Designed miniproteins, single chains, continued (2). Designs and how they scored, part 53

Each design is a single chain, and the fold is of that chain. pLDDT is the mean over its residues in the fold that is shown.

## One batch from the design tools (miniprotein)

Design m5817
Fold by ESMFold2-Fast:
Structure m5817 (fold): chain A 87 residues (1-87)
Amino acid sequence: APLPVIRESDSLEELLAKLDELTALLRAEAARLGLPQEVVDSLLAGVDALRALVERLRREGASAEEHALVVAGARELVRTLERVRAA
């Protein structure tokens, strides 16, 4: 499956949906490649932390700075998945 494209114009709801897709893809690729559980747990903890931040910002409201931070974090996750797929 293709990786989701993270756009600076994405809403928090769209970013949350893309993080869910990235989580599913990361679990599938990790299982396929037989990655150590410690590595999988570390990567998923990073995704879960970003997801929790998005959920909090959806409830409390997000500044432009906080929104940009989420976009940057999601883009780093896409880059991590690209590297996992290349291994």
Scores: mean pLDDT 81

Design m5818
Fold by ESMFold2-Fast:
Structure m5818 (fold): chain A 80 residues (1-80)
Amino acid sequence: SGLELARKVAEEAIKFAEKALKEYGSKSKELKEKAEELIRVSEELLEALDTNSVSNEELVELLKRVEELKKEIEKIIKEL
């Protein structure tokens, strides 16, 4: 289901952000800040899924934020 896919996206985003912080957090302040934000947004998405009280539109917006932050972190890593 779409909700199961959204949960997997959030869980994978947290793992990605934690790995980025471990490898690059001391080398780039911008990456550290974006990775910490990605964890926060992904945790917010998981909370929204668990409470089952969020609209589909709000879930889509949270997913877009997760994807955008991940892309921004990937761009920073590519330029390091």
Scores: mean pLDDT 86

Design m5819
Fold by ESMFold2-Fast:
Structure m5819 (fold): chain A 65 residues (1-65)
Amino acid sequence: WPEQRRANREAGLALLEKEVAHSDPARRASLDRIIAETRAWLAQPVMTPEEVIERRKKLLEEEKK
């Protein structure tokens, strides 16, 4: 169900944002990436798990540049 997934992602995002405020630079970089991915996911229409995986592959290809 889309609503439940969104609520869980929003709660997770809030926890990640709290954690990044207290993290060292190396950890912050990893958390910033996860936060950006989560925000992008929340801004999109509901996706299946398979679509999420495909999107992550696309983002990795873009980062490779």
Scores: mean pLDDT 70

Design m5820
Fold by ESMFold2-Fast:
Structure m5820 (fold): chain A 115 residues (1-115)
Amino acid sequence: SALEEAVRAGIANVEAGREGFEIASRSTAQSSVSVFVGRFDGVVVAGAALMARDGTLLAGGGAFGEGEAFEHLARLLERIAEIAESLGDTELAEAARAVAELARAAAERARARRA
């Protein structure tokens, strides 16, 4: 999906030490999720937000630091998936979980590099 492609590109840029952000959104009839991953002025930042169809923010957040940002993103996307499922949005929940797995793998690689 475009969401997974953007997150993979953002993680790859971060791991290569490149500046810049990947931002992507996925929308369904029920809700939308947006994710950002990148590096700004040497700082790794990652975050996500879930919005309802009416524009209400249901969940969102971000964190700084390579390992911490990706671990936070993974947990946030797991929560987003749970909320999307509660709304009947199985498609968005599956997309959020796929991206959470990418973020978790990136967090594990970041921790291994710091050990």
Scores: mean pLDDT 86

Design m5821
Fold by ESMFold2-Fast:
Structure m5821 (fold): chain A 89 residues (1-89)
Amino acid sequence: EVKPVKIQLTKLPSGTVVVEAQVDKASPSTKLTVTLKIGDETKVETQTVYAKTQRFTAKIEKGQTLTVTVTEKDEVTGKESTGSLTYKS
């Protein structure tokens, strides 16, 4: 059974946003791919999941849109789940 990735976003007064991705299972065979799109710029980050909650940070300016896409993949079973969130500043 594959549960969707839960994404939570917190904005700090500095204009930095903290993105938390919560997965059902943390293991060395689980990979998270995080895609952060800010306006026309795209960052892609891949991490091995050692903890149930993974954190990422992005700095956004007023009027910019942040789109976060998180894909969880179990490399042993090949199962994937994806979550996405859009934040407008």
Scores: mean pLDDT 73

Design m5822
Fold by ESMFold2-Fast:
Structure m5822 (fold): chain A 99 residues (1-99)
Amino acid sequence: MPAPAKKIEITRRLTETLPDEETEEIEKLIATGEVEITVTTLGETADGRRFTVELVLRVTPEGKVEPVRGRIRFEDGTVLEFDNAEEALRYARELLAES
């Protein structure tokens, strides 16, 4: 069994674009082994409710990116889990659009 995957955490706001430089840095870390990346995106609804989108990605040494899961957590303790990272992001953007 291989060693446990390295974990990387990135925090950004939902309205911010991740810089290409950060993406390249992640790709370089992936080349050193299998990596589990958790991207945390912060957002707010129109009525001021804050939520966090957690995206879990698994990346192989060959540079293949496999989206594992998405999760949205509200400050009130409500948690929504998704089959993939794209669906979680889409739902989070819908929360902003309905605001």
Scores: mean pLDDT 63

Design m5823
Fold by ESMFold2-Fast:
Structure m5823 (fold): chain A 74 residues (1-74)
Amino acid sequence: SAMEERRARLRERVARLREEVLALPEVDEAMLARLDALEAALADPAADLDALERELLEIETELGIREIERAVLG
């Protein structure tokens, strides 16, 4: 179904972001906790996928900003 396909895509995005966070030189426990919560929420068949996708976009945006800041500020 379209919902299952969407859920699978969101799970893949979470997994990729988790790998990126774990590869960082600094421990980002708060970000890992956010990704863990998102994974747990995606396991619920009643989950609001629109809300989870918005949270995922916020995490992606935050990580992108931090990458730029690290490149510019050292």
Scores: mean pLDDT 81

Design m5824
Fold by ESMFold2-Fast:
Structure m5824 (fold): chain A 98 residues (1-98)
Amino acid sequence: MELPREGERVAKPVELKLPSSQRPLTLIPFKTEDAIAVRGDLELLLVGDTAYLDGSVSDEEAKKIITAALEAIGKKVKSIEDDGEDEEGKKIFKVTLE
């Protein structure tokens, strides 16, 4: 039930204000052996260069969430492109890093 602690890098919690939110969202990034997971007000999983996000947010808000999470762990985002939805209805994004 808990994300495995690989002894890797754990970033500080990130607060992100979205236009549709009355309060900032709290995002907690975790790094595993081959993935980055974000928990808190939203769930995000980044495996390689593909991001999976709960479909409850707009594509523009999803891009802001992905960018904030990646920057919190020291990565610079060059672009994020929409790549459809998975079989569970989660939004899929292709992320390019600088």
Scores: mean pLDDT 69

Design m5825
Fold by ESMFold2-Fast:
Structure m5825 (fold): chain A 85 residues (1-85)
Amino acid sequence: MLDLLKQLLVDKFFSVLHLLTPEQQQRVSDLLGQLNSSSLEEAISLLDEMIEWAKTIEDEKARQALVDVFSDARDQFLALLEVQS
């Protein structure tokens, strides 16, 4: 389940890639690389960091797209954590 949610997040990121600068694409790619090897709890912490970074993006469309993608993913990871408890 966790691996499926990680893959869905990567797929959603690629759907918004065209809204991002090369520097923003690299930043997200680096964070997704960390996410791939993370535990569920670590993944939630990384998504919190991604959301806070996304909020600093000046371009409104890129900011909204990334905040939405990472917030949706965070909600899904939190739901999975509750089931595993």
Scores: mean pLDDT 80

Design m5826
Fold by ESMFold2-Fast:
Structure m5826 (fold): chain A 78 residues (1-78)
Amino acid sequence: SEAEKNALEGLDSLERDLDELERLYKEGKVSLEDFIRGLETGKKELEKMREEFPDNPEIQERIDELLERIEKLLEEVS
């Protein structure tokens, strides 16, 4: 469906944004506070998408992978 295609494109964009955010933080170009805010924002968007597409295994798997990545990054800075 178009909604599922849009969701997958949204996940690709979130993954790219997360890659850039992590890189900028490691280069010292983003503060710890802004890094955590970015991670929490991504987590909320992923949780929303998870609720919207509960029956799509591909979307659910990609969301779970990105959430696990965000959780690991948050744990590293806590």
Scores: mean pLDDT 88

Design m5827
Fold by ESMFold2-Fast:
Structure m5827 (fold): chain A 111 residues (1-111)
Amino acid sequence: MAEKGARYAEDAARSARAAAENAKLYAETGKPESGSAAGVAAAGAEFSAMLGERLGGPEEAVRAAEEAAEAATKAAKAAIKGDKEEALEKAEEAERAAEEALEAARKAEEA
């Protein structure tokens, strides 16, 4: 169970990174497709983080994944709302949270 939980936490981190990248692309290009892509990726991050917790993933990895999913959702909302400045700011926060979540998942595999 913990192994599957750790994998979903890693999936959440990767999806959060994708959401951040697409929100950043929206901030730079103004293309609605990037905002929509950020929204889909953020939803994926939230779902994977939830499964990570449900499957008993390592506490630190699950918590970091949940934080990354929350940051990704904020970035996606800003992009969908059309706020380029907020989308860029929240995308940078989501990218940092995703990196922390990936590191937490990696450490959980080593333990």
Scores: mean pLDDT 85

Design m5828
Fold by ESMFold2-Fast:
Structure m5828 (fold): chain A 73 residues (1-73)
Amino acid sequence: SEIDELLEEIERALSEGDFERALEAARKLLTEYGDQLDRAQQQKLRLYLSLLASEGYEEAKELLAMLDELVAK
C-alpha cells in the first residue's frame, strides 16, 4: 500500500541520515493518509517523528501534534 511504501521510505531515509526526505515523506503520509492509519502504523510514524524532532526539526513537532489530534478523534 501507499502507506506502507511511505513508512518504508521514512525508515530508509532516517537510516541514511536524509532527515529532510524523511520529513517530507512523513508529512505526505500524515496529511494525505492520516485518517487511514491503523494503530501499528500510527506508532511507527510517532517513533519516526520523535527521532526527527530530536534532530531539531520543528515541523516534526507540529506533525506529532497533528497525529495526536487524529488519535484522539
Scores: mean pLDDT 85

Design m5829
Fold by ESMFold2-Fast:
Structure m5829 (fold): chain A 67 residues (1-67)
Amino acid sequence: SEQLKKLVEQRKEQLKKLVDQYEAQLRQIETKDPQQQQAERQRLAQQVSDQLMEISRQTQQQVQAIS
């Protein structure tokens, strides 16, 4: 369906932006002390997990709305 194609394109763009954001955050983390790097990598990993879960939730709801 047209709505499904639009949803896929929107998610592709959103994921590309998130990847760019995460790469930028990782580069900033690399400039810090090793102890700070470990803590901030753990926070970033949690942030990534939370954001991907939210995207999955939104996608499921939108797919159900299209059906």
Scores: mean pLDDT 83

Design m5830
Fold by ESMFold2-Fast:
Structure m5830 (fold): chain A 98 residues (1-98)
Amino acid sequence: MEAKELVQRALKHVEEALKALDNGDYEKAREHLTGALADVVRARRISEKINPEVAELLDRAGDALEKALQAISKGDFDTAKKYVEEALKLLREALELL
């Protein structure tokens, strides 16, 4: 899978995670965020040697996704949503450069 396809898949996972958080389905939100993080990590590894700007955006998106997962684990769903929205913005920026 190419970096662009991984970022597109991660973006869809993050969008579904936001919907799940809004619906109070925290288990589905966690599953989607975990899927997004896996795709972001793989896309970052591919991009690191080819497009450093995309790799930096993906690194920041990954950090935001990890913080969102930690917030969900602590029951801090407002903080989780904030980090999910940050990841969404960073993934959209990365996708525009791919």
Scores: mean pLDDT 88

Design m5831
Fold by ESMFold2-Fast:
Structure m5831 (fold): chain A 72 residues (1-72)
Amino acid sequence: PRDERVEAIKNYLFSKGLSLDEVNVKELSERFKVSESTVLADLKVVEAELGDFKNQADLDVEVLRQAVFKVT
């Protein structure tokens, strides 16, 4: 069931075009009827799987984030 839930979360984020940084943990907890700590653990698995898929997009986002961080 955890693997099935991870797949469902991944599909949800993909269909919505949401990044992991924009995810509301409480909303996912209510949607999937699990605790917030369980959602956080599941999101770590999703993040690892999506990292391989979003190689170029992830690089662009990280470059921009690093530039902003250096200014602040």
Scores: mean pLDDT 64

Design m5832
Fold by ESMFold2-Fast:
Structure m5832 (fold): chain A 104 residues (1-104)
Amino acid sequence: MTPVQKKALELIELLESHPVGYLFREPIDWEALGRPDAPDIVPQPMSLSEIRKLVEEGKIKELSELIELVRLMIANAHVLAEPGSPLVKAAEELEKLVKEFVEK
């Protein structure tokens, strides 16, 4: 495992262990949340499990690529979820963690 992969997994584990991280652990069922149009609005769905798989398969070469995928996951929630919803609030909490992690 490369130093980049170790650092990437450290961030993923931090996000997964956060009290709201469970909402992003698996792909969000947007149809069940009233958004059957989700595949047409966000063609690249993203979850912590998918990001982890990409890191473990050696497909993430730079920490910046991981940060872009996490931010894509957060941005998808803001696009598809109702403003002020628990999911949007959870996305905002995870973005704070990402910012703090990158500043280390």
Scores: mean pLDDT 79

Design m5833
Fold by ESMFold2-Fast:
Structure m5833 (fold): chain A 105 residues (1-105)
Amino acid sequence: SPEQEKLKEILERLKVLSEEMKTAIENNDKLTFIDIADEIISLLQEAARLTKDPKKRAELNKIIDEVEELRRKMLTASNEEFKKIGQEILKLVDRAIKLIEEELK
């Protein structure tokens, strides 16, 4: 369906952005990480709307809320805190990617 094709496009973009997030952490580039996180939040909101399984949609919405909270904490974080928060966001994004992959089966 057109909705499934859009969800596949979102999934592929999320995978690219997840790798770019890892690079931003390695480079200690907090500003680039925040920009990527903002795009991921927008894509996850779209993915949640396109997700038909109400349980998976609820889990995606919970992940979005947690990423938004961590993103807010990151704005004032030290370099050490940035790396820790960044790794927590990456784990949440990886979980969202798995949920979207399962929805597309």
Scores: mean pLDDT 91

Design m5834
Fold by ESMFold2-Fast:
Structure m5834 (fold): chain A 68 residues (1-68)
Amino acid sequence: SSMEKQIEALEREMVGAILEGARTGDVEAARARIRAYADQMVALLEAGGRHDEAARLRANVERLLAEL
């Protein structure tokens, strides 16, 4: 579906932000970009009625950000 393709693209961008943060050491910039992509994915899931998946994604991202 269009939504699934958009989510996959945002996931790839989020991974890119993690790798760029590791490369530059700019953890604050990496956090901001990861959160921005995650918020877009959550909004897409919620708009599609996939609230449980949105909640799990949010929890997983907060756990990731806590480890940075």
Scores: mean pLDDT 87

Design m5835
Fold by ESMFold2-Fast:
Structure m5835 (fold): chain A 88 residues (1-88)
Amino acid sequence: SKLEEKIKENNAKLLKLIENATFVELLKAYFEIKLELIEEYKDESLIKELKDEINVVKNRLKTSKKSKEKEELQKIIKETEEKLKKLE
């Protein structure tokens, strides 16, 4: 029925919005925690790991079709890179 199709479409949109918010928020929290550890411990391996992780996210953004997620992720990447540069 048209109603079932509409419900499925709305559920897909809602899950996509929830997924985008949760993923972006988790990634931001993860990068902030790593930056705090780098500031406290000055560990070169943590710096390298975070740089590698940022590059993975940057490469994955090239294949993503979610415009809002891309914009939020690009902002998080930029802020994380700027903070990391200040810690070097």
Scores: mean pLDDT 72

Design m5836
Fold by ESMFold2-Fast:
Structure m5836 (fold): chain A 70 residues (1-70)
Amino acid sequence: MEEAKRAIDEVAELAKKAGHESIANALKVMGEQLTEKNAASALYAAARVAERLGHTEFAQKLYDLAKKIA
């Protein structure tokens, strides 16, 4: 859980630096509302944002983490 929240917060910071403040805020809210039941889905959403921002290797790590907890 803490690892998932940290990863989502990292993607939120990347989105904010890229100028996507609304996406960054949505990701932070998602991180605050993490539960064991929604963590995998939240990580998939964060991975897609990271991939769109060009952080393909980081996105792959998030997909792998989501797959392990799903």
Scores: mean pLDDT 81

Design m5837
Fold by ESMFold2-Fast:
Structure m5837 (fold): chain A 55 residues (1-55)
Amino acid sequence: SIEETVESVIESLILSQVDLGSGIRAMRNSLKLLGAEEKLDEVEERLRKAIAEQK
């Protein structure tokens, strides 16, 4: 599912220790391939929170 793909991508980006900008770009590309660009704002918020928790 799209949700499962989003979760996997977020986890991979966190494990790779990418910066927020690079993470957002990677997520945008993934969502574009899935035809779900409209979810970018929601996913960006989740990614921001996940990265903040790493600090």
Scores: mean pLDDT 71

Design m5838
Fold by ESMFold2-Fast:
Structure m5838 (fold): chain A 94 residues (1-94)
Amino acid sequence: SVDEILEEANKLLQELERIVLGKEDVSEEEVRKITEELLEKLKQLAEALPEEEFKKVLDNVISYLEHLASQSTDPKIKEILQELIEEVKKLKEE
């Protein structure tokens, strides 16, 4: 369901926030895996939501990820988040 996909996407965003805030000690590979899982959830939402509603979800995700990137003190995590932001922007330009 759309609600389940949104809940799963929100949990992944919360996990990225905990990592950025230094509350979780995770490998660069694990961070990349979380970002890939988030992208898959967003692609599932693209199929399930009307285009206008999907674009609003992407705008909110982009804003949140830009905030997390600005808060990141780890240059590797910041780079991964910036890469994710560009991939999410590509989904919006579909």
Scores: mean pLDDT 85

Design m5839
Fold by ESMFold2-Fast:
Order: structure tokens, then C-alpha cells, then sequence
Structure m5839 (fold): chain A 90 residues (1-90)
């Protein structure tokens, strides 16, 4: 799955904020351009949590402001997936 490859890339780039942000933008573009199932929304939430844990585990290598921005972006991605899924149910 292209989405699973993007999750793997995000995890690999946990210590590289610029590469991680680019990968998160690709994940956002994917969820905005595809119809999501409930299972895919649950997977997105799970993966955003795992990526957040990976980022926090290397937080000493990341500028504090950039760290906050990455974590907020991860929360925003989970929210966007839920919003788009709910819109499909109308």
C-alpha cells in the first residue's frame, strides 16, 4: 500500500524534521485524494501515534519549536482523516 510505505518513510525520518514534514505532507495529500475506510482512519490514528513516539524518542536531536510543530502536524493529520471520513458518510 502506498500509505503504508509513507508511514514507514515517516518512521525512518523521525530524527530528520525536514524529511519528516515532507512525508507528512505526502500522507495528507494521499488522505485528501482517496476515499478512506473506517479501518484506514484507525490505521492513520495508530501510525500518527507511533510516529509521535519515534519523534519523542529522538527529541534531544530536534529543535524544541520544530518538535512542537511536528507533534501538532501529526495531531492535525489524524483529525483531517476523521473529518474526511465523516464527510463521506453524508
Amino acid sequence: SPLQQLFAQALANAADPEALLRTLDQILAYIQSHTLSQQQVEEIHRQMKEIARAVLSVSDQIDPLTLVQLLLRLVALGTEAEVLYRQQQR
Scores: mean pLDDT 84

Design m5840
Fold by ESMFold2-Fast:
Structure m5840 (fold): chain A 90 residues (1-90)
Amino acid sequence: SMALVNKAVATLMEAASELFKLGTPEAREMGMQLSLLAKDIKDASKTSKEAAIKELQEAIRVVQKAVEKYPDNEKLRKKLEELQKLLEEA
């Protein structure tokens, strides 16, 4: 669904924004990775649902690492939960 793709992209861009706000080099690198994965999900969705799901799974792994690195960041945890729900709906 294009609606699910749009929600995934928006959620990833919000997670990336939060990481950029933290201002550490590691957070900025993860934010950049999420921004690229958001583009990859959108592009993959034009090819197949399975390709988009694989990119979303990779994005979830990056957000999970961010939550592990910044465990007190409630916004990153909420974005991880939103992405996991979108994967279940896919």
Scores: mean pLDDT 87

Design m5841
Fold by ESMFold2-Fast:
Structure m5841 (fold): chain A 83 residues (1-83)
Amino acid sequence: MSPRELFLKIAQPVDGRVTKEQAAKAAAEIAERFFGIPRELAYKHGLEAAEKFDKDGDGTLTVEEADTAVGEAIGRAALELLA
């Protein structure tokens, strides 16, 4: 399963939107399975990244925003782990 296939399976978008929790969970699972990054660290950064895209305060992101947030979360988690 590719990282993108795993993202879509976890995020399960409804009407082109995903929750902040689902985006963070996708970041955690992808980071752990593909990069060996602790899921808790990726989840923390995933929630922080997702929060930045929640401009309406409704707790949801577009699929494109969630995909970006997942990438940012994994990158930040990797940098923190290597510091």
Scores: mean pLDDT 80

Design m5842
Fold by ESMFold2-Fast:
Structure m5842 (fold): chain A 68 residues (1-68)
Amino acid sequence: SQEELLARVEELRARAEAFAAEHGLSEEDVQSILETLDGIRAMVEHLPELAELAERMVENMEARLAAL
């Protein structure tokens, strides 16, 4: 559902921010990651025709963060 996807994006954002703080990522790298997540969130909220693509992008990000 849209609500579940939005919750997953928010969890990814929190994890990405925590990872960046812990590992001393540059402000530019942090901004790039957060902008990507904001783009996915916008797709979930405003482009229901791209919901399947947004879900796949969330799944890919979750898999990458889980491997860290």
Scores: mean pLDDT 79

Design m5843
Fold by ESMFold2-Fast:
Formats: sequence, structure tokens, C-alpha cells
Structure m5843 (fold): chain A 87 residues (1-87)
Amino acid sequence: SMSEEEKKKQKLAQKILSEMAKKAEEWIDQNPDASEEEIKKYLEELRKEALEKLKKVLDDETVKQAESSMEATMLMLIQEHKKRQAA
């Protein structure tokens, strides 16, 4: 079972990742004509912000796992946007 401190860190990590994904989706929805390059630039800045926050609450190994999850989410968002633009 997890300690109370570990549970608190997990909740903080989940909030950071959820907020990042929400901001990414909202920005893409507000910028339907954005190029793939513009989307990638915005998502990369958002990812850097999320990673900086995660590094303050998680160990290096857990941060690597979170980074992989963020990369997967961002790739999905880019692919879905490309599908919408291709029509």
C-alpha cells in the first residue's frame, strides 16, 4: 500500500498531467487553422512547463514515465488535428 505522502504526490502528478492535456485540447480547439509546426511549438512549451512542475514533486524515474505519457498524448492530439485538417 502507498504511504499518505506517496498518495499526495500521485494526486499532484495527475492534476499536473490533466491540466496540461486540458490546456492542449482547448488551444487546438481555439486554433483550428494552426499549422502542425505551430501546434508542436505550443505543445512543447506546455510539456516543458508540466515537466518542470513534475520534477518538483516526483523522482527522476517517475518523471521519465510521466514524460512518456505526455509524449503519447501530444502525438495523439497532433494526429487527430491532422485528420481534421485533411477532412
Scores: mean pLDDT 79

Design m5844
Fold by ESMFold2-Fast:
Formats: sequence, structure tokens, C-alpha cells
Structure m5844 (fold): chain A 75 residues (1-75)
Amino acid sequence: VDAQALQLLQQAEQARAAGDTETAQQQLDQARRLIEQEPDNWLAWVALGQAHLGLGDRESAREYLAKALELAKEK
């Protein structure tokens, strides 16, 4: 179902760990576009937030995590 988006998020984290920030950002952008098509997938929003934390982007991470929490809570 959303395996492709989750795989992209995992690849982005690996790229960041290797010091390849540009590739990580591209993978996150692709994952975000897929997640936007499936807005019910709050777990994917959580993964996006955690990935942005890995990049040092606390502001984006907080926004995505807050969105995931509201979505899971309210459905």
C-alpha cells in the first residue's frame, strides 16, 4: 500500500547518515508527494517528521509530527 513511501523515507535516512544530504532531501520530497495522496496514513507523517529531525530541521519535523498526531487522533 504505502510501502513505497516508507521505503523512500528509509533510503533518505541512509543517505543522510552517509553525508548525502541532497539525496536525502530528494527522497523526502518524493515520499511527501506520495503521502499527500494518502492522507489517512498518519504513520508516514511520523516517519517524515523523524527524517527531518535527522537532517536537523526541527521546525519541519515538529509540523509533520503535529499533523500526524492530529490525523491519528481525529481520523
Scores: mean pLDDT 76

Design m5845
Fold by ESMFold2-Fast:
Formats: C-alpha cells, structure tokens, sequence
Structure m5845 (fold): chain A 84 residues (1-84)
C-alpha cells in the first residue's frame, strides 16, 4: 500500500462560524488494504488533533471521508482517495 499526502488547507466558513481544515490523501493498493490504511490514517489524525466529536464518516468505492471537531470546536475533514 502506498500513501501520498495531496494537500492540507484551512478555510474559515462564515456560515458555520468555524475554521475547516481539510487533509487530502491518496492510498493505492488492493481495496481492502487501502481502506484499512485510510482508516488507520484517519484514526491517527483524530488522536493527534485531539478529536472531541465525530460528525460523519462516509465510504464509497473510491473515497473515504471523515469529519470531526477538535477541542476548540473547529472542523477537521480527512479525505482519502482510494486507488487500486
């Protein structure tokens, strides 16, 4: 399995009154292994940022998305593109 960091961006959303930090990754490998690695990466981000609340998780055939709040109630979004 290969992991690539694609981007990290922070944007203030005036409608939500919160900053949204988005982390984008690409994971390449057999689907089951790529999903497992993407899930591990998400878990590490959640622990490292000190995640306080999970807002959502979505898994499609090509993408794993995880959205959570940090201790300051700011939004963090991890997007993992899955490739074989």
Amino acid sequence: VRVEELSKSTYYDPALGKTVTTYEYRVTGPREDAVAEGTRLIGQHYQQVGGSEILGISLTDDRLTFVFLDPQNQIHKVVVTLEE
Scores: mean pLDDT 85

Design m5846
Fold by ESMFold2-Fast:
Structure m5846 (fold): chain A 76 residues (1-76)
Amino acid sequence: MSESGVLGNSREALLEALRTFTGENPKEAKKRLYGLRLRVSEEGVVELGRLSELELTEDGELVELSTEEVDLRFEV
């Protein structure tokens, strides 16, 4: 199988973490904005340290409603 699957596997892991945060219904993700905090190490490892639930106000400002700590790592 293709080695381009490394990025695909990382996307699947991110989507799984997002699904866990939003619950079983992916439609819930459409009602809310989610901020992902990613960090790339010197070794090329991408780490997702937190997942924030955001809301867009009438002013067009992004407000953080909640933050979940996520320990997810994958190699690019």
Scores: mean pLDDT 52

Design m5847
Fold by ESMFold2-Fast:
Structure m5847 (fold): chain A 95 residues (1-95)
Amino acid sequence: MKLPKDLVEALKLLAEKLKDPSLSDEEIRELLLEADTLLGIAQIKAWLNLLTEEEKEAIKELKEALEYVAETTEDEEIRRRAAELARLAEEVLNA
């Protein structure tokens, strides 16, 4: 699996996109798939003790954006998935 060169930028950009209230349910689902991929990379880095403080801050921003999606979405599947990914972000931060 190829790790992104700038994980911080990718995480922060995704967090900003997820807070856009004009997103369709389909666009949110696509962004949640991207969040799953980035958090998987972050989890591997955490297990290797390679996660930087800048990456941890970006993961915290993504967690807050995922919690926002879970709070504001009318779609039950999106709400459940966003909450699951927010929990994964918390687990990565506490590793």
Scores: mean pLDDT 83

Design m5848
Fold by ESMFold2-Fast:
Structure m5848 (fold): chain A 59 residues (1-59)
Amino acid sequence: GAERTGRGAAKLGASGMSAEAAGAIAAQNGHSSREGGVAAWKAPTEEEAARLAAAGGAR
């Protein structure tokens, strides 16, 4: 699910992984939107990251 993908992306971003790499991992975990994963990586909280991944990114 997108919520698990968002959490993973946010943690990877915090670990110094690039936004693009986080987005690729999000897509790999069934989230078809790389943009959603990148937005989740940039989110300040894990909850917000999960919501952004599920929505396919911010406006």
Scores: mean pLDDT 55

Design m5849
Fold by ESMFold2-Fast:
Structure m5849 (fold): chain A 72 residues (1-72)
Amino acid sequence: GHMRKEALELAKDKALLKALKEAVKELGFPEKVETELIDEKIAKSTATSKNGELKLELDVSKTLEEALKYLE
């Protein structure tokens, strides 16, 4: 369906980043990794419209695998 780009950006930026920072924090990653690395990758990867609704799907496992490589 047709959706305004602004609404989509705000939805993924606010909802996604908040949920993801909390998830990564529970896993015990440093704030630099959870905020800067995950913010960029997740903002690009996760917003799917289904049945006219915006559903955010996170590729958290892969994002964390990349973070682990950088933490080495």
Scores: mean pLDDT 48

Design m5850
Fold by ESMFold2-Fast:
Structure m5850 (fold): chain A 89 residues (1-89)
Amino acid sequence: NVEKLREALEEVDKMIEAVEAGDLEAAREHLKRAIRALNETDLPASKKTGLMMRLMAALVEAELGEREVALRTLEEVRREIEEELKRAE
């Protein structure tokens, strides 16, 4: 299901933009949408759990003022989703 992987990637990109802007409310909404999209993918359960946990950790990092750490975590998750998308296409 390439479409759900694309949706997850788009939501992670929007979460990155929100964190960069300091908009934690928007970041939280995009996190919820990214998790929903990831749950609807056909990725292995362990991979889904790992990606979702790291997205949640990034929000906590941003909420604690660790913006650069949060952005690094989000970029790593973005890269992994992009690789899965390329593999699935």
Scores: mean pLDDT 88

